# Designs tried in a protein design run: designed miniproteins, single chains. Part 63

Each design is a single chain, and the fold is of that chain. pLDDT is the mean over its residues in the fold that is shown.

## One batch from the design tools (miniprotein)

Design m2187
Fold by ESMFold2-Fast:
Structure m2187 (fold): chain A 68 residues (1-68)
Amino acid sequence: LSEELKEEIDEALANMIKSVTDIAVRNGADLKDLAQQLLKLSEIAEKEGLPITAKTAREMAEELLKKA
């Protein structure tokens, strides 16, 4: 993949994570469990070289833990 295409994929995945997390929260998902899943996803994204997705998942997890 070109670097440009990889960046677009990274941004798209970050947006998908935001949307899915918002849907889960609105439907009563346990915030602590959801945050732990997002932290695991952040580590996977970091290993895959997706820094925008990794940062987004980590920041969302931190916000959920503040509210838990």
Scores: mean pLDDT 85

Design m2188
Fold by ESMFold2-Fast:
Structure m2188 (fold): chain A 93 residues (1-93)
Amino acid sequence: SLEEQIRRLRERADRAVAALTELAKKYGLSDEAIQTLKELVDAAYERGLARLRGDEAAFQEASTRIVKAARKLEELLTPEQFEAVRAALNRAM
């Protein structure tokens, strides 16, 4: 069902938050980097919701937010930290 797909998407987003929180502690990330990671997960969740609902406008808005957050993280994180974040998101989402 659509409701079950939305529930599973929320569970995946929660796992992403947990994994990224652990990486933030491990690497001693700045408050700005932590806030940007939260924005990235929130935007990925909203894009997933938009896809499930067939909402193209919401999908494009969320995709723009993901690109902006990812670019900001590339500036705030080392290449190793950025790759760890990418791997964690791919495992959870």
Scores: mean pLDDT 89

Design m2189
Fold by ESMFold2-Fast:
Structure m2189 (fold): chain A 70 residues (1-70)
Amino acid sequence: SLVEELRELLEELYRLATELYGEEAAKKMVQEIENAGVRLVLEGASPEEAQRAAVELARKEIERLKEEKK
């Protein structure tokens, strides 16, 4: 499910961001992705469309952090 996929990605993002920037920065990064999904729903997207967009954002951010960790 998209909900499960998003949960796993946000957990990985939080873990990587905590290693690089610390816990408070990691919380903000996860919240930014969650807030982007909420904004899409408020703008008329379905919850499923918003979750798909959040999954894409989380994957992109995880890729960016992995490059910074190298």
Scores: mean pLDDT 84

Design m2190
Fold by ESMFold2-Fast:
Structure m2190 (fold): chain A 93 residues (1-93)
Amino acid sequence: MQKLVDEALEIFFKTSVDEVLERFGLDIDKPFQDLPLDERLYILAAGLVLALEKLGITDPEIHEKVIEEYSKILGLSEEDRELLRKYYYELLK
């Protein structure tokens, strides 16, 4: 399990914002860094979905572990982690 989580995060960090935006049909009117936090979390959630999609991972435990570890890497609050999780599952389908 950990190896697949690590591989998903590696793919995520190697994926450009532009690729994520194109895959999910998203447009931004300003640079990613200048977006409100909620919009940035939505795009980051989309990037995580894309990374797991590229690996063909459908295991719910791996999805949760990726969200957990990425949230820790970003130092997200519990509220921001729950928002990331919400966006993640909205985008997964």
Scores: mean pLDDT 81

Design m2191
Fold by ESMFold2-Fast:
Structure m2191 (fold): chain A 80 residues (1-80)
Amino acid sequence: SARQAQLRAQIDAYVDQITAHQDAADAARFRASYQAYVARADIQQLQQLRRNLQLIINAIQGQTDNSSVAQAGRFSTQLY
C-alpha cells in the first residue's frame, strides 16, 4: 500500500542516517537485517520499527563516542 511504501521510505532514511556512523561491514549487516524485515512487515510493525530507529538516532545525536554509536547499531540489529 501507499502507506507501507511511505513508512519503508522513512525507515530507509533512518537506516541510512544510522549506518553513516558505522564501518562498512557493520553498515552492510545492519541494512540487510532491516531490508528483510521491512519487506514483510505490516503497518503496525513498520511504525514500531520507525519509533525504535528514532530512539537510536536521538542517542547518536546525543553522543560523540563511536563506541556508543556502534553499540546502538548492534542492539537494534539484535531486536530485528
Scores: mean pLDDT 73

Design m2192
Fold by ESMFold2-Fast:
Structure m2192 (fold): chain A 96 residues (1-96)
Amino acid sequence: MEEEKKFEELMEKLRKEGNLLKAKLAEQLRAWGMSVEQIEELLEESNEKQIEKILEALIDIQNGELKTPLQKQLAEAIKAGDQDAVFEVLKKIAEE
């Protein structure tokens, strides 16, 4: 409940600021069980182009399109339920 409330507050803030891409990424990461704290850190450290790269990688994985080694690593981390590994690979995708 407290985590869900924090997430709702984050989403309201992002939508009010017009950060729709960040809001979309936050929704997907939260659906995967990532903590609000980890989501906020990733969004704060990432610019709009990096957010788009992450979203494209997530869409590719959802469609079964493992195009890069990092996308394959991300898919394996998701299957393992390893949120820390997911977070680390997402940061690496943002840096490419």
Scores: mean pLDDT 78

Design m2193
Fold by ESMFold2-Fast:
Structure m2193 (fold): chain A 87 residues (1-87)
Amino acid sequence: MSEAERKLIEGEALYSMALMLLSLMELTGEFDEELARRAIELLERSIELYREAIEDPTASEELKERAREYLRRAEELLRELRERLEE
């Protein structure tokens, strides 16, 4: 795989881990600040990797478009979580 493809896959893995933490909070029925902060850390790293994939000069147009789509989703979720933490 290209370096950009590796970054996209790694970003998706981190995003999926953040979603799992959110699902655990839903099962508890309470908003857990510690789990939310952990999810934010995972989303921040995921966003960084998506941006790196977009900026990679060897990345295909299709890969960059996909990375931008994933970036938008991750940024929206990060914004929502930051708002819920009131920080």
Scores: mean pLDDT 82

Design m2194
Fold by ESMFold2-Fast:
Structure m2194 (fold): chain A 100 residues (1-100)
Amino acid sequence: SIKEEFEKLAEELEEEIKNLTLENFHKVLLKMLEIYDLVKENLPKEDVEEIKKKLDEILNEVGDMLNKEVPLEEIKKKLLEKFEELKKYILELIEKKEKE
């Protein structure tokens, strides 16, 4: 199921965020791309465009935090918080599609 595949990728992303260092941020980006590919293949175009916008907003905020030399633990907390919001949004869209 799309829901099960998404939940697995979400858990993997959450683990990469928890293990985040300045040297391994690319692993977080790769998991975000895997989530984007899954939603792109399975959700309507308008929903995919909104998800991409939300992902871009998260990446821009984290980029700003890195440029301002915010402590890594604060960056992790912000990433987990923002991803939890996005995760809930994506799950609602998947559940809506399954009812149609």
Scores: mean pLDDT 85

Design m2195
Fold by ESMFold2-Fast:
Structure m2195 (fold): chain A 134 residues (1-134)
Amino acid sequence: TSVQQTNQNIEKLKQYLQSAIEEARRGARLLDEARRAALYVGSEEAKKLLEEARETMERLEQLMNDAMSLSKYASDEVKQLIQQAQNLVNSAKDLLELAEELIDVDPEDLAVLLGAAGGALEEAAKLLQQALEL
């Protein structure tokens, strides 16, 4: 039935949102570890953690695109939460790209950008969790 098809699409949306929350939280942890490495360990360790964060961001972007494609089956409130989370993920990506240019230049400025990017991913995860609860 059409109801069964809609329920299947909603279930897929929820699975993409759950995976996106996990990747956003993983990204936030990696960025916090990279921030600490930049301040207290060294640029080589920070670079390693940034590579892992970048890979996490690529997976997160794909999951957000997949979730957005299915958002038409969700309420307007859920769509708005997913859109706000996507905007935060895009902001975190822009901050990460800028941070990569600062790795060998200024570890304090690098740490500030990584902190901001991590915060954006934590906020994105909270918005996606709210979308799942609706």
Scores: mean pLDDT 89

Design m2196
Fold by ESMFold2-Fast:
Structure m2196 (fold): chain A 93 residues (1-93)
Amino acid sequence: EELLEAVEKKDVDRAVEIATRWYTEEKMPKEEIVLKIAEALRQVLLKEYGATSEKARKAMEVFRELSPKVIAAKDLDEFKKLLREMLEKIFSV
């Protein structure tokens, strides 16, 4: 719910904060965090642009290209940086 609201508002800072809490406090694997972000993005893009929208397609292409880098991050600082960069690029489409 809270992640969905952050994604709907395109609030990159809030989304990174939520993901950081999941990773550090709840010890959630990076792969699971990225999957939850993918689901929130899919719901928001479908609602805002529709399933056949070129903008939605391009946004999900950015996610597919950059999400492996986020998952491969070696430490928390790199994870936060790469996640922020991915979300900023997605929301700029």
Scores: mean pLDDT 84

Design m2197
Fold by ESMFold2-Fast:
Structure m2197 (fold): chain A 67 residues (1-67)
Amino acid sequence: TRGQELAKRLAVKELVKLGVPKEVAEELVNAFLSGEISAEEFVARLVELGVPEEVAKRIVDGMKTLS
């Protein structure tokens, strides 16, 4: 729970810096951390939003480490 909150905060902040709207970033991060979407789906949705695939994968790895 505490690790998930830190993971969410850091991932959302990074996604907002990359131009993802905060509301969309929060929805995607929550969906991933709750298990609603897979890491593959999370990366695919970020790529659709213009985030480079390598950067999206790095964000997933960071969340896995903290949660």
Scores: mean pLDDT 82

Design m2198
Fold by ESMFold2-Fast:
Structure m2198 (fold): chain A 60 residues (1-60)
Amino acid sequence: SHMEELAEKLARGRQDTLGEELGRPPLDPEQFRAEVERIVEALRENERLFKEREEEERRK
C-alpha cells in the first residue's frame, strides 16, 4: 500500500541520518520491520482521526 511504501522510505531516511550523525550501525532486519510497522500504524491512525474530525466539523 502507499502507506507501507511511505513508512519504508521514512524509516530508511531516519536510519541513514542517524547512522551518519551518530556513527551507529544500521538497524537489523527485525528492528527495521518493527519500525516500518509502527510508522504504518501511526499513519493509518492519524488519517482516521483526521477524517473523523473533518466529519464532526461538517456536522456542526
Scores: mean pLDDT 71

Design m2199
Fold by ESMFold2-Fast:
Structure m2199 (fold): chain A 96 residues (1-96)
Amino acid sequence: SAEAEEVRRLLAEENEAQAKKYRELLAKLIKEHDDPRAREAAEEAREFGRRLGLPEAVVELLAGEAYKVEVYSDEARREEFWERMRREAEEVVALL
């Protein structure tokens, strides 16, 4: 139907727009903290995602996550993890 074709067109446009946004966010991260190993990990994530036939927006999201894991796997993510665990534990205790 014409409506289904319109939805497919809008989804394709949104995927392209989100992919561009994620590339720009990763470019900012590289400017703030440049790491050659993290760049390599990001490119490996892109190649992996494309090999699986994932949408380009998801491919670029995975590249950004791979970069962050390589660069920021220590203090900031550890703090966020513990804050989340404490919050989840408090929610469970509130149900008891």
Scores: mean pLDDT 74

Design m2200
Fold by ESMFold2-Fast:
Structure m2200 (fold): chain A 61 residues (1-61)
Amino acid sequence: GEAEARAAIARLEAGLAEARAMDAPQHLVDGLVAEGERALAEARRAYEAGDYEASKQAAVG
């Protein structure tokens, strides 16, 4: 539902913040962040369209 989609988006946002803080080679961090940003954009788009299940699935992978 809507609450589960919001929670999944929040967890993805938190995961992206953690990835940006990683002590790892920049190119690996950039790749992970780019994929996560794409998933986040898809999740937010589905959420705005009222498709909470698609939003949740996009945020989870």
Scores: mean pLDDT 80

Design m2201
Fold by ESMFold2-Fast:
Structure m2201 (fold): chain A 117 residues (1-117)
Amino acid sequence: DAEAQRARLLAMLEALGWTPLASAVLEMPDGRRLVLMVARSPQGRLLTVEDGAVWDAMAATLDEETLRRAVALRVSLARELVEMAEEDPNLPLELSPEEQEELLKRAEERAREILAE
């Protein structure tokens, strides 16, 4: 459940004193979802975080080809989220459906470039 993942990430970030900025949902071909969230540390560093247990469970069940694509897409989405946070210091935690779709499209293009190299 994406909402449950988001709630756990928010609780973790609050405990760390980190500021959540934006989140996006990555959907696997089998319908499983992974939430990625960009956060700012107290020192101003931007990082994308995820539920590691959810990711590890998903990765363990994927074939090598699907796993390779999933890793490329995950890395690409994380980078796009950081770039958005660098350009907009007031990013809303929940992106609009249109913003989420455009972000995923950019991440998919970047992942395709990674896989072609």
Scores: mean pLDDT 83

Design m2202
Fold by ESMFold2-Fast:
Structure m2202 (fold): chain A 73 residues (1-73)
Amino acid sequence: DLWAELDAAAEAGDVVRVFELAHRMIKEAPDDPDVLAEVSQRAAEALRRALKVAGWQTPDSAAHGAAFEAAKA
């Protein structure tokens, strides 16, 4: 179930895996414009979610959080 794997990878913040799954899904559905559009939209949403999750666990996310705290002072 590629859709379930895509969602799981997105929730885990596994950007590389989301990209790999999205690429595979697009390769498997190149001949149907409607399916391609659906896959592309779903992949973009999953990638955005994965990037957000990954961002919260990076050093840059810690710096961003510190900036928010400084702004409150």
Scores: mean pLDDT 68

Design m2203
Fold by ESMFold2-Fast:
Structure m2203 (fold): chain A 63 residues (1-63)
Amino acid sequence: AKVPKRVPSGAAVKELQEKAKAETGFGFSDDFAKQLLEGRLITAENEQEAIERTIKDLKKYLG
Protein backbone atom coordinates (compact mmCIF):
# COMPACT_ATOMS: atom_id res chain seq x y z
CA ALA A 1 0.00 0.00 0.00
CA LYS A 2 1.09 3.60 -0.65
CA VAL A 3 -0.03 4.83 2.77
CA PRO A 4 2.95 6.80 4.13
CA LYS A 5 1.56 6.93 7.68
CA ARG A 6 1.62 3.70 9.63
CA VAL A 7 1.56 2.98 13.34
CA PRO A 8 4.00 0.16 14.14
CA SER A 9 2.35 -2.99 15.47
CA GLY A 10 3.27 -4.32 18.90
CA ALA A 11 4.85 -7.32 17.16
CA ALA A 12 7.08 -5.04 15.06
CA VAL A 13 8.12 -3.05 18.14
CA LYS A 14 9.03 -6.24 20.02
CA GLU A 15 10.90 -7.70 17.03
CA LEU A 16 12.93 -4.48 16.70
CA GLN A 17 13.71 -4.48 20.44
CA GLU A 18 14.87 -8.12 20.31
CA LYS A 19 17.02 -7.62 17.22
CA ALA A 20 18.47 -4.34 18.50
CA LYS A 21 19.48 -5.98 21.78
CA ALA A 22 21.02 -8.94 19.94
CA GLU A 23 22.91 -6.74 17.44
CA THR A 24 23.95 -3.78 19.66
CA GLY A 25 23.54 -4.98 23.26
CA PHE A 26 21.20 -2.06 24.01
CA GLY A 27 17.57 -2.32 25.04
CA PHE A 28 15.11 0.37 24.01
CA SER A 29 11.79 1.51 25.45
CA ASP A 30 8.60 0.77 23.53
CA ASP A 31 8.20 4.49 22.82
CA PHE A 32 11.71 4.92 21.41
CA ALA A 33 11.46 1.75 19.30
CA LYS A 34 8.07 2.93 18.00
CA GLN A 35 9.54 6.32 17.00
CA LEU A 36 12.41 4.64 15.13
CA LEU A 37 9.96 2.44 13.21
CA GLU A 38 7.57 5.32 12.44
CA GLY A 39 10.33 7.22 10.67
CA ARG A 40 11.36 4.21 8.57
CA LEU A 41 7.75 3.28 7.77
CA ILE A 42 7.44 6.54 5.81
CA THR A 43 9.80 5.09 3.15
CA ALA A 44 9.50 1.34 3.87
CA GLU A 45 6.75 -0.72 2.23
CA ASN A 46 6.26 -2.98 5.26
CA GLU A 47 7.21 -3.43 8.91
CA GLN A 48 9.94 -6.01 8.24
CA GLU A 49 11.76 -3.59 5.90
CA ALA A 50 11.45 -0.80 8.49
CA ILE A 51 12.88 -3.10 11.19
CA GLU A 52 15.84 -4.12 8.98
CA ARG A 53 16.64 -0.49 8.11
CA THR A 54 16.48 0.50 11.78
CA ILE A 55 18.82 -2.33 12.79
CA LYS A 56 21.35 -1.38 10.11
CA ASP A 57 21.34 2.22 11.32
CA LEU A 58 21.71 1.15 14.96
CA LYS A 59 24.63 -1.17 14.12
CA LYS A 60 26.36 1.70 12.32
CA TYR A 61 26.06 4.05 15.31
CA LEU A 62 26.15 1.63 18.29
CA GLY A 63 28.17 -1.34 16.95
Scores: mean pLDDT 74

Design m2204
Fold by ESMFold2-Fast:
Structure m2204 (fold): chain A 72 residues (1-72)
Amino acid sequence: SAEDFLREITGLSEEDIRRYAARLEADPRDLQAEDDLMTLYRIANPDASDEEFQALLDRIRAEFGLPPRPVP
């Protein structure tokens, strides 16, 4: 499920995982949901590299069958 996937790769709170999994399952092309999710990940992981953020976004997009895009 999208919840299990996001839990595995992000380590965010269960509340945030449920919210963003539901949004992305409803509309996998919801770029605002992706941007919000990446913002939450940045707040939770302030020492993560730009490469780690890009890799995370690439992984999320691949799970939903979408092509890569630059991290916002």
Scores: mean pLDDT 85

Design m2205
Fold by ESMFold2-Fast:
Structure m2205 (fold): chain A 100 residues (1-100)
Amino acid sequence: MLEKKLAEAEERLQAAAARTNQPGVSMEEIFEEIDALFEWIALRGELRLERAKAEQKAKYGEVLPLEEILAELRKNDPVEFAVIIFGLPVKEVLEKKKAE
């Protein structure tokens, strides 16, 4: 489940943040917090997009094209729109990094 992955990413971020809040933090520990933050942002955006697709299917009987889903969210729920549009590019960058 995507929700389980998001919970694991949040735990990772909290652990990394706890380390960077200590004296003598290393640059590697700072980079780990940044990496954990990006994974959390990406997974959060993905989960919110999947929920939006499920709601569209319930409302219209089919999943609308991504552009139409995003246009409706931008008008009716700007916060969900922002979470998704910022999360999707981060997910693409992380997937590229993993493929290398």
Scores: mean pLDDT 78

Design m2206
Fold by ESMFold2-Fast:
Structure m2206 (fold): chain A 81 residues (1-81)
Amino acid sequence: MEREIDLALAYMYMAIGDLLASKGDLEGAAESYEKARAIADAADPTEARPWERLGEIYRKLGDEERAEEYFELARERAARA
């Protein structure tokens, strides 16, 4: 039950991040995705989407090294599913 509520909250933060990214607020999007990542990290080791979104945002911000780290972590989490 708590896990289900936490994942729903993580998905809400991802939706907020997606909206902010669509408006060009890449830093605001990163903050929302970081909140989603923290919640998902505690709730579901197979949930990869917040890490994928962070990789995309950091690539757009020009931080390719951080983007690659997040994409690698996302692949590891997806492989657990």
Scores: mean pLDDT 81

Design m2207
Fold by ESMFold2-Fast:
Structure m2207 (fold): chain A 87 residues (1-87)
Amino acid sequence: KEEYIKQLQEVAEEGAARARELLSDPEAGERVARMLQAVAQMTIDDLSNSKSAQAALEALGRRYPEAAAVLRETGRKILELAEKAAA
């Protein structure tokens, strides 16, 4: 239970850092990083939010195509961790 929260926080921090590096606009980078962390927090609070979190990061990637691949990867990792924690 506690282990998945740490793994989810690590995935969120890594995704946020990579989004900041990939986005040419530092203001957009901070905004995307903040939204990614908020979405990960939704899954920490309730595992049933993991699919909504993945969808939210996919939508965010459409708005910020420079970070789209990182956001999609982060969303998939969040879903995988939530599914493993629920098993």
Scores: mean pLDDT 81

Design m2208
Fold by ESMFold2-Fast:
Structure m2208 (fold): chain A 76 residues (1-76)
Amino acid sequence: EPVDLSDPEVRAEAQRRREKLEEIFKKADEVYKKNGDDKLATITYYKGLLEEADSEEEKREVERMILYVEGKPLPA
């Protein structure tokens, strides 16, 4: 199979990324609902993650979330 996830370290990294994204979405949804459509707080949270991201791929994913919340077209 082309993708090798048998290495426990590689698997752990993928798991952390997934859990981090799920936690981000959960927090964003919570903030959004609590503030009654306050997208600014949600966007600010995602922008903080852009500074924390250590890879270009992770930055692109967070940027997509910001655009989605803003209602802007996603980058190609």
Scores: mean pLDDT 65

Design m2209
Fold by ESMFold2-Fast:
Parts: structure tokens; C-alpha cells; sequence
Structure m2209 (fold): chain A 98 residues (1-98)
């Protein structure tokens, strides 16, 4: 399970980095810059009313699953909960590591 251990470590490190970066955001301008850095459409996120958890999952999908902006938007819109979104994101990340 060396591959599973490396996967878990990588996901945890990236999640913690994303959480810290989001926690450091003080203004809407800083949020826009952070989201654009991760390839995420700030205007769409504001229109959708995405939660912080949804935003973290979008950032993970962009970074670890290497999903396009349009794929991430479609996944978020089709998801019925943050739990369903998390499951789909982690499945896409696992596929990338396999």
C-alpha cells in the first residue's frame, strides 16, 4: 500500500495548503486572485453561491485531478451535496494516481 500512503499524504498536503490559502483571504479581490491562480471562474463561483467547502473541492479538482474549469462547473452543478461532490472529486483524483 505504498502507493495508497503516498496518495493520502499528497491529498492531505494539498488540502491543508488550500485551506490555509482560503483562510488568509480577507477581501473579495484576494479571493478572486486565489481562484484565478487555481483556474477557477470567480464570477461563476459568486453567481452559484458556492460554500467554502465547495470552493476547496473545486481547487482540489483543478490541482490534483487536473480537471478543466468547465468539467469542475458541471460537476458542482450536478452535485446534490458537498458529500456527493467530495466523492466525485476524490474518485477523479484516484483515477489520476492510478
Amino acid sequence: TKKAEEFRKKVTEVYEKIEKELDEVKTEEELKELLEKYGIDYEWVKKFGASKETIKLMMLASTLAEMSQEEIKEMVEKSKSDEELADEVFLRIIEKFE
Scores: mean pLDDT 80

Design m2210
Fold by ESMFold2-Fast:
Structure m2210 (fold): chain A 99 residues (1-99)
Amino acid sequence: SAIEEQAKRAHETYGLPYEAVKAALKAAEAVNEKKYEEAIKYGEKAVELVKDEEAIKKATEVVKEYLAEHPEISEEEAKAILAAAQAIAQVEAEAKKLA
């Protein structure tokens, strides 16, 4: 899949953790497809693989501010957005360490 190829490229070119990148990308795709339970599952998997508490904290703060401005977003969608944002933030933090 395109996600697997993108994760493989990130791993081979930058040394990023393949499974964490793949999980983060799948979480983001699931949010866009409104598959919120799947987004939470993949987001949590990425968090477990990296465990960057500072990146998680910063992403959580940004998402909370966004959700406060968008009360129309359901709790299910909010949890999915949070999980995906935490996963992506951790991969971005790892990429910055390698740059």
Scores: mean pLDDT 85

Design m2211
Fold by ESMFold2-Fast:
Structure m2211 (fold): chain A 78 residues (1-78)
Amino acid sequence: SAEEAAIRRAWAHVADLLLAQGEVSAEQRELIKARRLSELSDEVVALFRRVLLAAYPDLDLELLRGLLDPASRHLLDE
């Protein structure tokens, strides 16, 4: 859907931004883009979540959780 496409673009944009800022490695960026948050450190997940929600405050978090693998869904909660 257009809403899912918008979420995927927001996700990819934040992943690329964090790499450009030196906050994550290329491998970590690919894990974020693959929505495999369970394979990242808690620090990287918390940073990604904060930057995503600051850049896209109206993002549908329930729809976003549905796009993650089951092991990663809880990692968007505080």
Scores: mean pLDDT 78

Design m2212
Fold by ESMFold2-Fast:
Structure m2212 (fold): chain A 80 residues (1-80)
Amino acid sequence: MLTEEQREKIRKGLANIIKAVEENKEEVDATPLLEAAKELGIKHDAPDKKFISIEEAKKLVEALEKKYPKEVGEIAAEIL
């Protein structure tokens, strides 16, 4: 089960991706998603770097959703 703090990190990460896409940026601040993945022991191939590509950030979200589909789906529905 995700804690409220972990849910908030995922929500912030998803919001960062949406904003980066809307602003036509190539990179997004993945810090909240990377912190959530590390805390939850999620294995991923994204670099441990603050700014990563939007595609790398989306793959990180997919890795989180694979383990926590209900929670990630609920958070995505709240911000879309």
Scores: mean pLDDT 82

Design m2213
Fold by ESMFold2-Fast:
Structure m2213 (fold): chain A 85 residues (1-85)
Amino acid sequence: APLSEEESMLAAEEIVRRAGEILGVPQEVVDKAIAYIRNALRGETDPEQEAALAELERLMKEKLTEEQVKELKERALRAVREARA
């Protein structure tokens, strides 16, 4: 079944959180990236939050393989679905 907008947001937040743990990114940067994801749906953007998400995405692209990114996304989706089951 397709994810709700809320479930999609929670999955994106979980991906960012888990990627931050794997990559050793400071919690402050992870928190800003999550805030950007939440605020973007409301049309509210902060350049510092956007930069934090961009940095995390850059590190994921450089440090993680496509297989690791796919596994991370699948694990995040499972966690969100299990929490809402």
Scores: mean pLDDT 77

Design m2214
Fold by ESMFold2-Fast:
Structure m2214 (fold): chain A 61 residues (1-61)
Amino acid sequence: DAGERARRAGEAAGAPAEGEAAYRGYLQKNSSTAYAGGWGLRELGAEEAGRAGFEAGRKAA
């Protein structure tokens, strides 16, 4: 699953659960930017979108 894969990738940073929560927060702040990742999560590159969300969460911190 995209979310699971994103969480695992974020584990490298040491924040699996935070990555998911941060991604949601980022989505609210930058709906346009982060929304693209969420959009792809379903249609295109679920794993890529999940990874982007994880990275966005880490950077948003």
Scores: mean pLDDT 48

Design m2215
Fold by ESMFold2-Fast:
Structure m2215 (fold): chain A 91 residues (1-91)
Amino acid sequence: SKAEQEKMAEIFLRAAEILKKQGYTGKIIENLIEALKNKDFEKAGTYLAFLPYIVGKELFIKAVEEAAKSEPDKQLAEQVIVNARSLAENV
């Protein structure tokens, strides 16, 4: 649903902000944050697909796992982590 997409986007936004705080100041992170804030899920999905190739699989997954810890919907949190692992599977 759109509501689930918006909650997933909030988790990915927190993950991108974690990476930015860790020193990743590249344009892709800025573009991802902008797309997620604007609810442009098509652009956000494109940037998310490339992000693990830029920051590395382990750091990408760890950032998503950390962001997901604050999500009260544990099924949604796990779904976002599964999606992140899928995005990074060939990195």
Scores: mean pLDDT 84

Design m2216
Fold by ESMFold2-Fast:
Structure m2216 (fold): chain A 64 residues (1-64)
Amino acid sequence: RPDEVVAELIARAKAAADALPEYKDNFERGIKIIENNKDYFAEHGLRSVERRLAALQAALAAAA
């Protein structure tokens, strides 16, 4: 469900902020944007949320 994808993205970004403090501000800004526009992302931005989740996963892999 779109709401679950948004929730997963936010949870992953929070975990990433804890694991990668150098990128904390970037993850926190991303979370704030999604939280401020969650209805849009849930209804119209499922693909955009999925791409953002993939980008966060790639950033975590690159930083490891």
Scores: mean pLDDT 67

Design m2217
Fold by ESMFold2-Fast:
Structure m2217 (fold): chain A 107 residues (1-107)
Amino acid sequence: KVKELREKALKSKYGEEVKRLLDTLQRFADASKSPINRLLAAQAAYLAVKLAIKGEEKGVPREEMKAFFDEVIARLEQALAAPSETEQYHLLYQVVEDLRKKLEELE
């Protein structure tokens, strides 16, 4: 279940970084009026949870994963500040793609 996966990710060595990212995605979802942007935020949350779990299984150093999540959070903060839904979409889509590619590198 999604809740169990989230709890597992938050208990990982990257739990603090995952929490900040999930909190930022929730802020984005709550503020957004775009169904597509909310769906992308949900997809990013799911990928971030999977990435934290897979990263711990593969023994990825916390410093490497922290650097990656910090970059993702920075782009997500840019999306929150973006003046249009189209600009928010492009930034959020990039967040999803960055998370997906990092997960694929570990699989």
Scores: mean pLDDT 85

Design m2218
Fold by ESMFold2-Fast:
Structure m2218 (fold): chain A 92 residues (1-92)
Amino acid sequence: SHMAQLQAQLDRLQQQFRELRAEADKLLAANPNLPSDIKRNIETEIETAESFIAEAQKALSQGDIEKFDSYFAALSVTLAGLYFMLDVAKKL
């Protein structure tokens, strides 16, 4: 079904988020002297991703495809941002 396809797409982004979250947790634990602004930005991006996942899941459960598409797009951008923040932090 169309809804099953959308759920599968969200499941893939949730898996990507879990991998990035694990990488972030490992990086923060290994680098206690990371600049506080970088640490805060990573933590904020994680919280933002969690919020968009919850909202996308809610929209999907309600059959609100337009809201799902909006939150899915926002989540995709947020995960790309988190990836780049982690790449920068690894080079410090």
Scores: mean pLDDT 91

Design m2219
Fold by ESMFold2-Fast:
Structure m2219 (fold): chain A 82 residues (1-82)
Amino acid sequence: SMEKVKELLKKLAERLEELLKERKEKNLSTEEIIKKLLEEIDKLAKELNLSETAKNNLKEVIEELTKKDPEALLERLKYLTK
């Protein structure tokens, strides 16, 4: 449902915001941020009973967008969860 999708994206936004704060304080690499976001997707996918295909597609999109610009991804996630 759209409600479950919004909940997932909101939790991803919260996790990414935390990781970007840690990046400034602890010099986290983009690779470490990606790894932790993918772990959060795995956790949320289990909770929301996402199909393996939906989970893997989301992981690929989030990985590519985080690799390109994690701050822009955070702003997009915040916008989508209004």
Scores: mean pLDDT 83

Design m2220
Fold by ESMFold2-Fast:
Structure m2220 (fold): chain A 68 residues (1-68)
Amino acid sequence: LKEREEKLRKKAQDHLIDYAVERVAREFGLTPEQREAVRAHLREVASKRYLTFDEAYELAREIARELL
């Protein structure tokens, strides 16, 4: 039972990260390689703590600015 909830939360986090990355990629004109770098960084942070959309979006913007 608890394992199903954990899988659903992980899926929700993955979806949230993908949405934040795509939004930032459109705003900054990121290459596919840069998008994957931002996504990987967000997934690393999400593995250690829960991210809200606003936190993921701001973090994605910071990483994108560092890549440019």
Scores: mean pLDDT 79

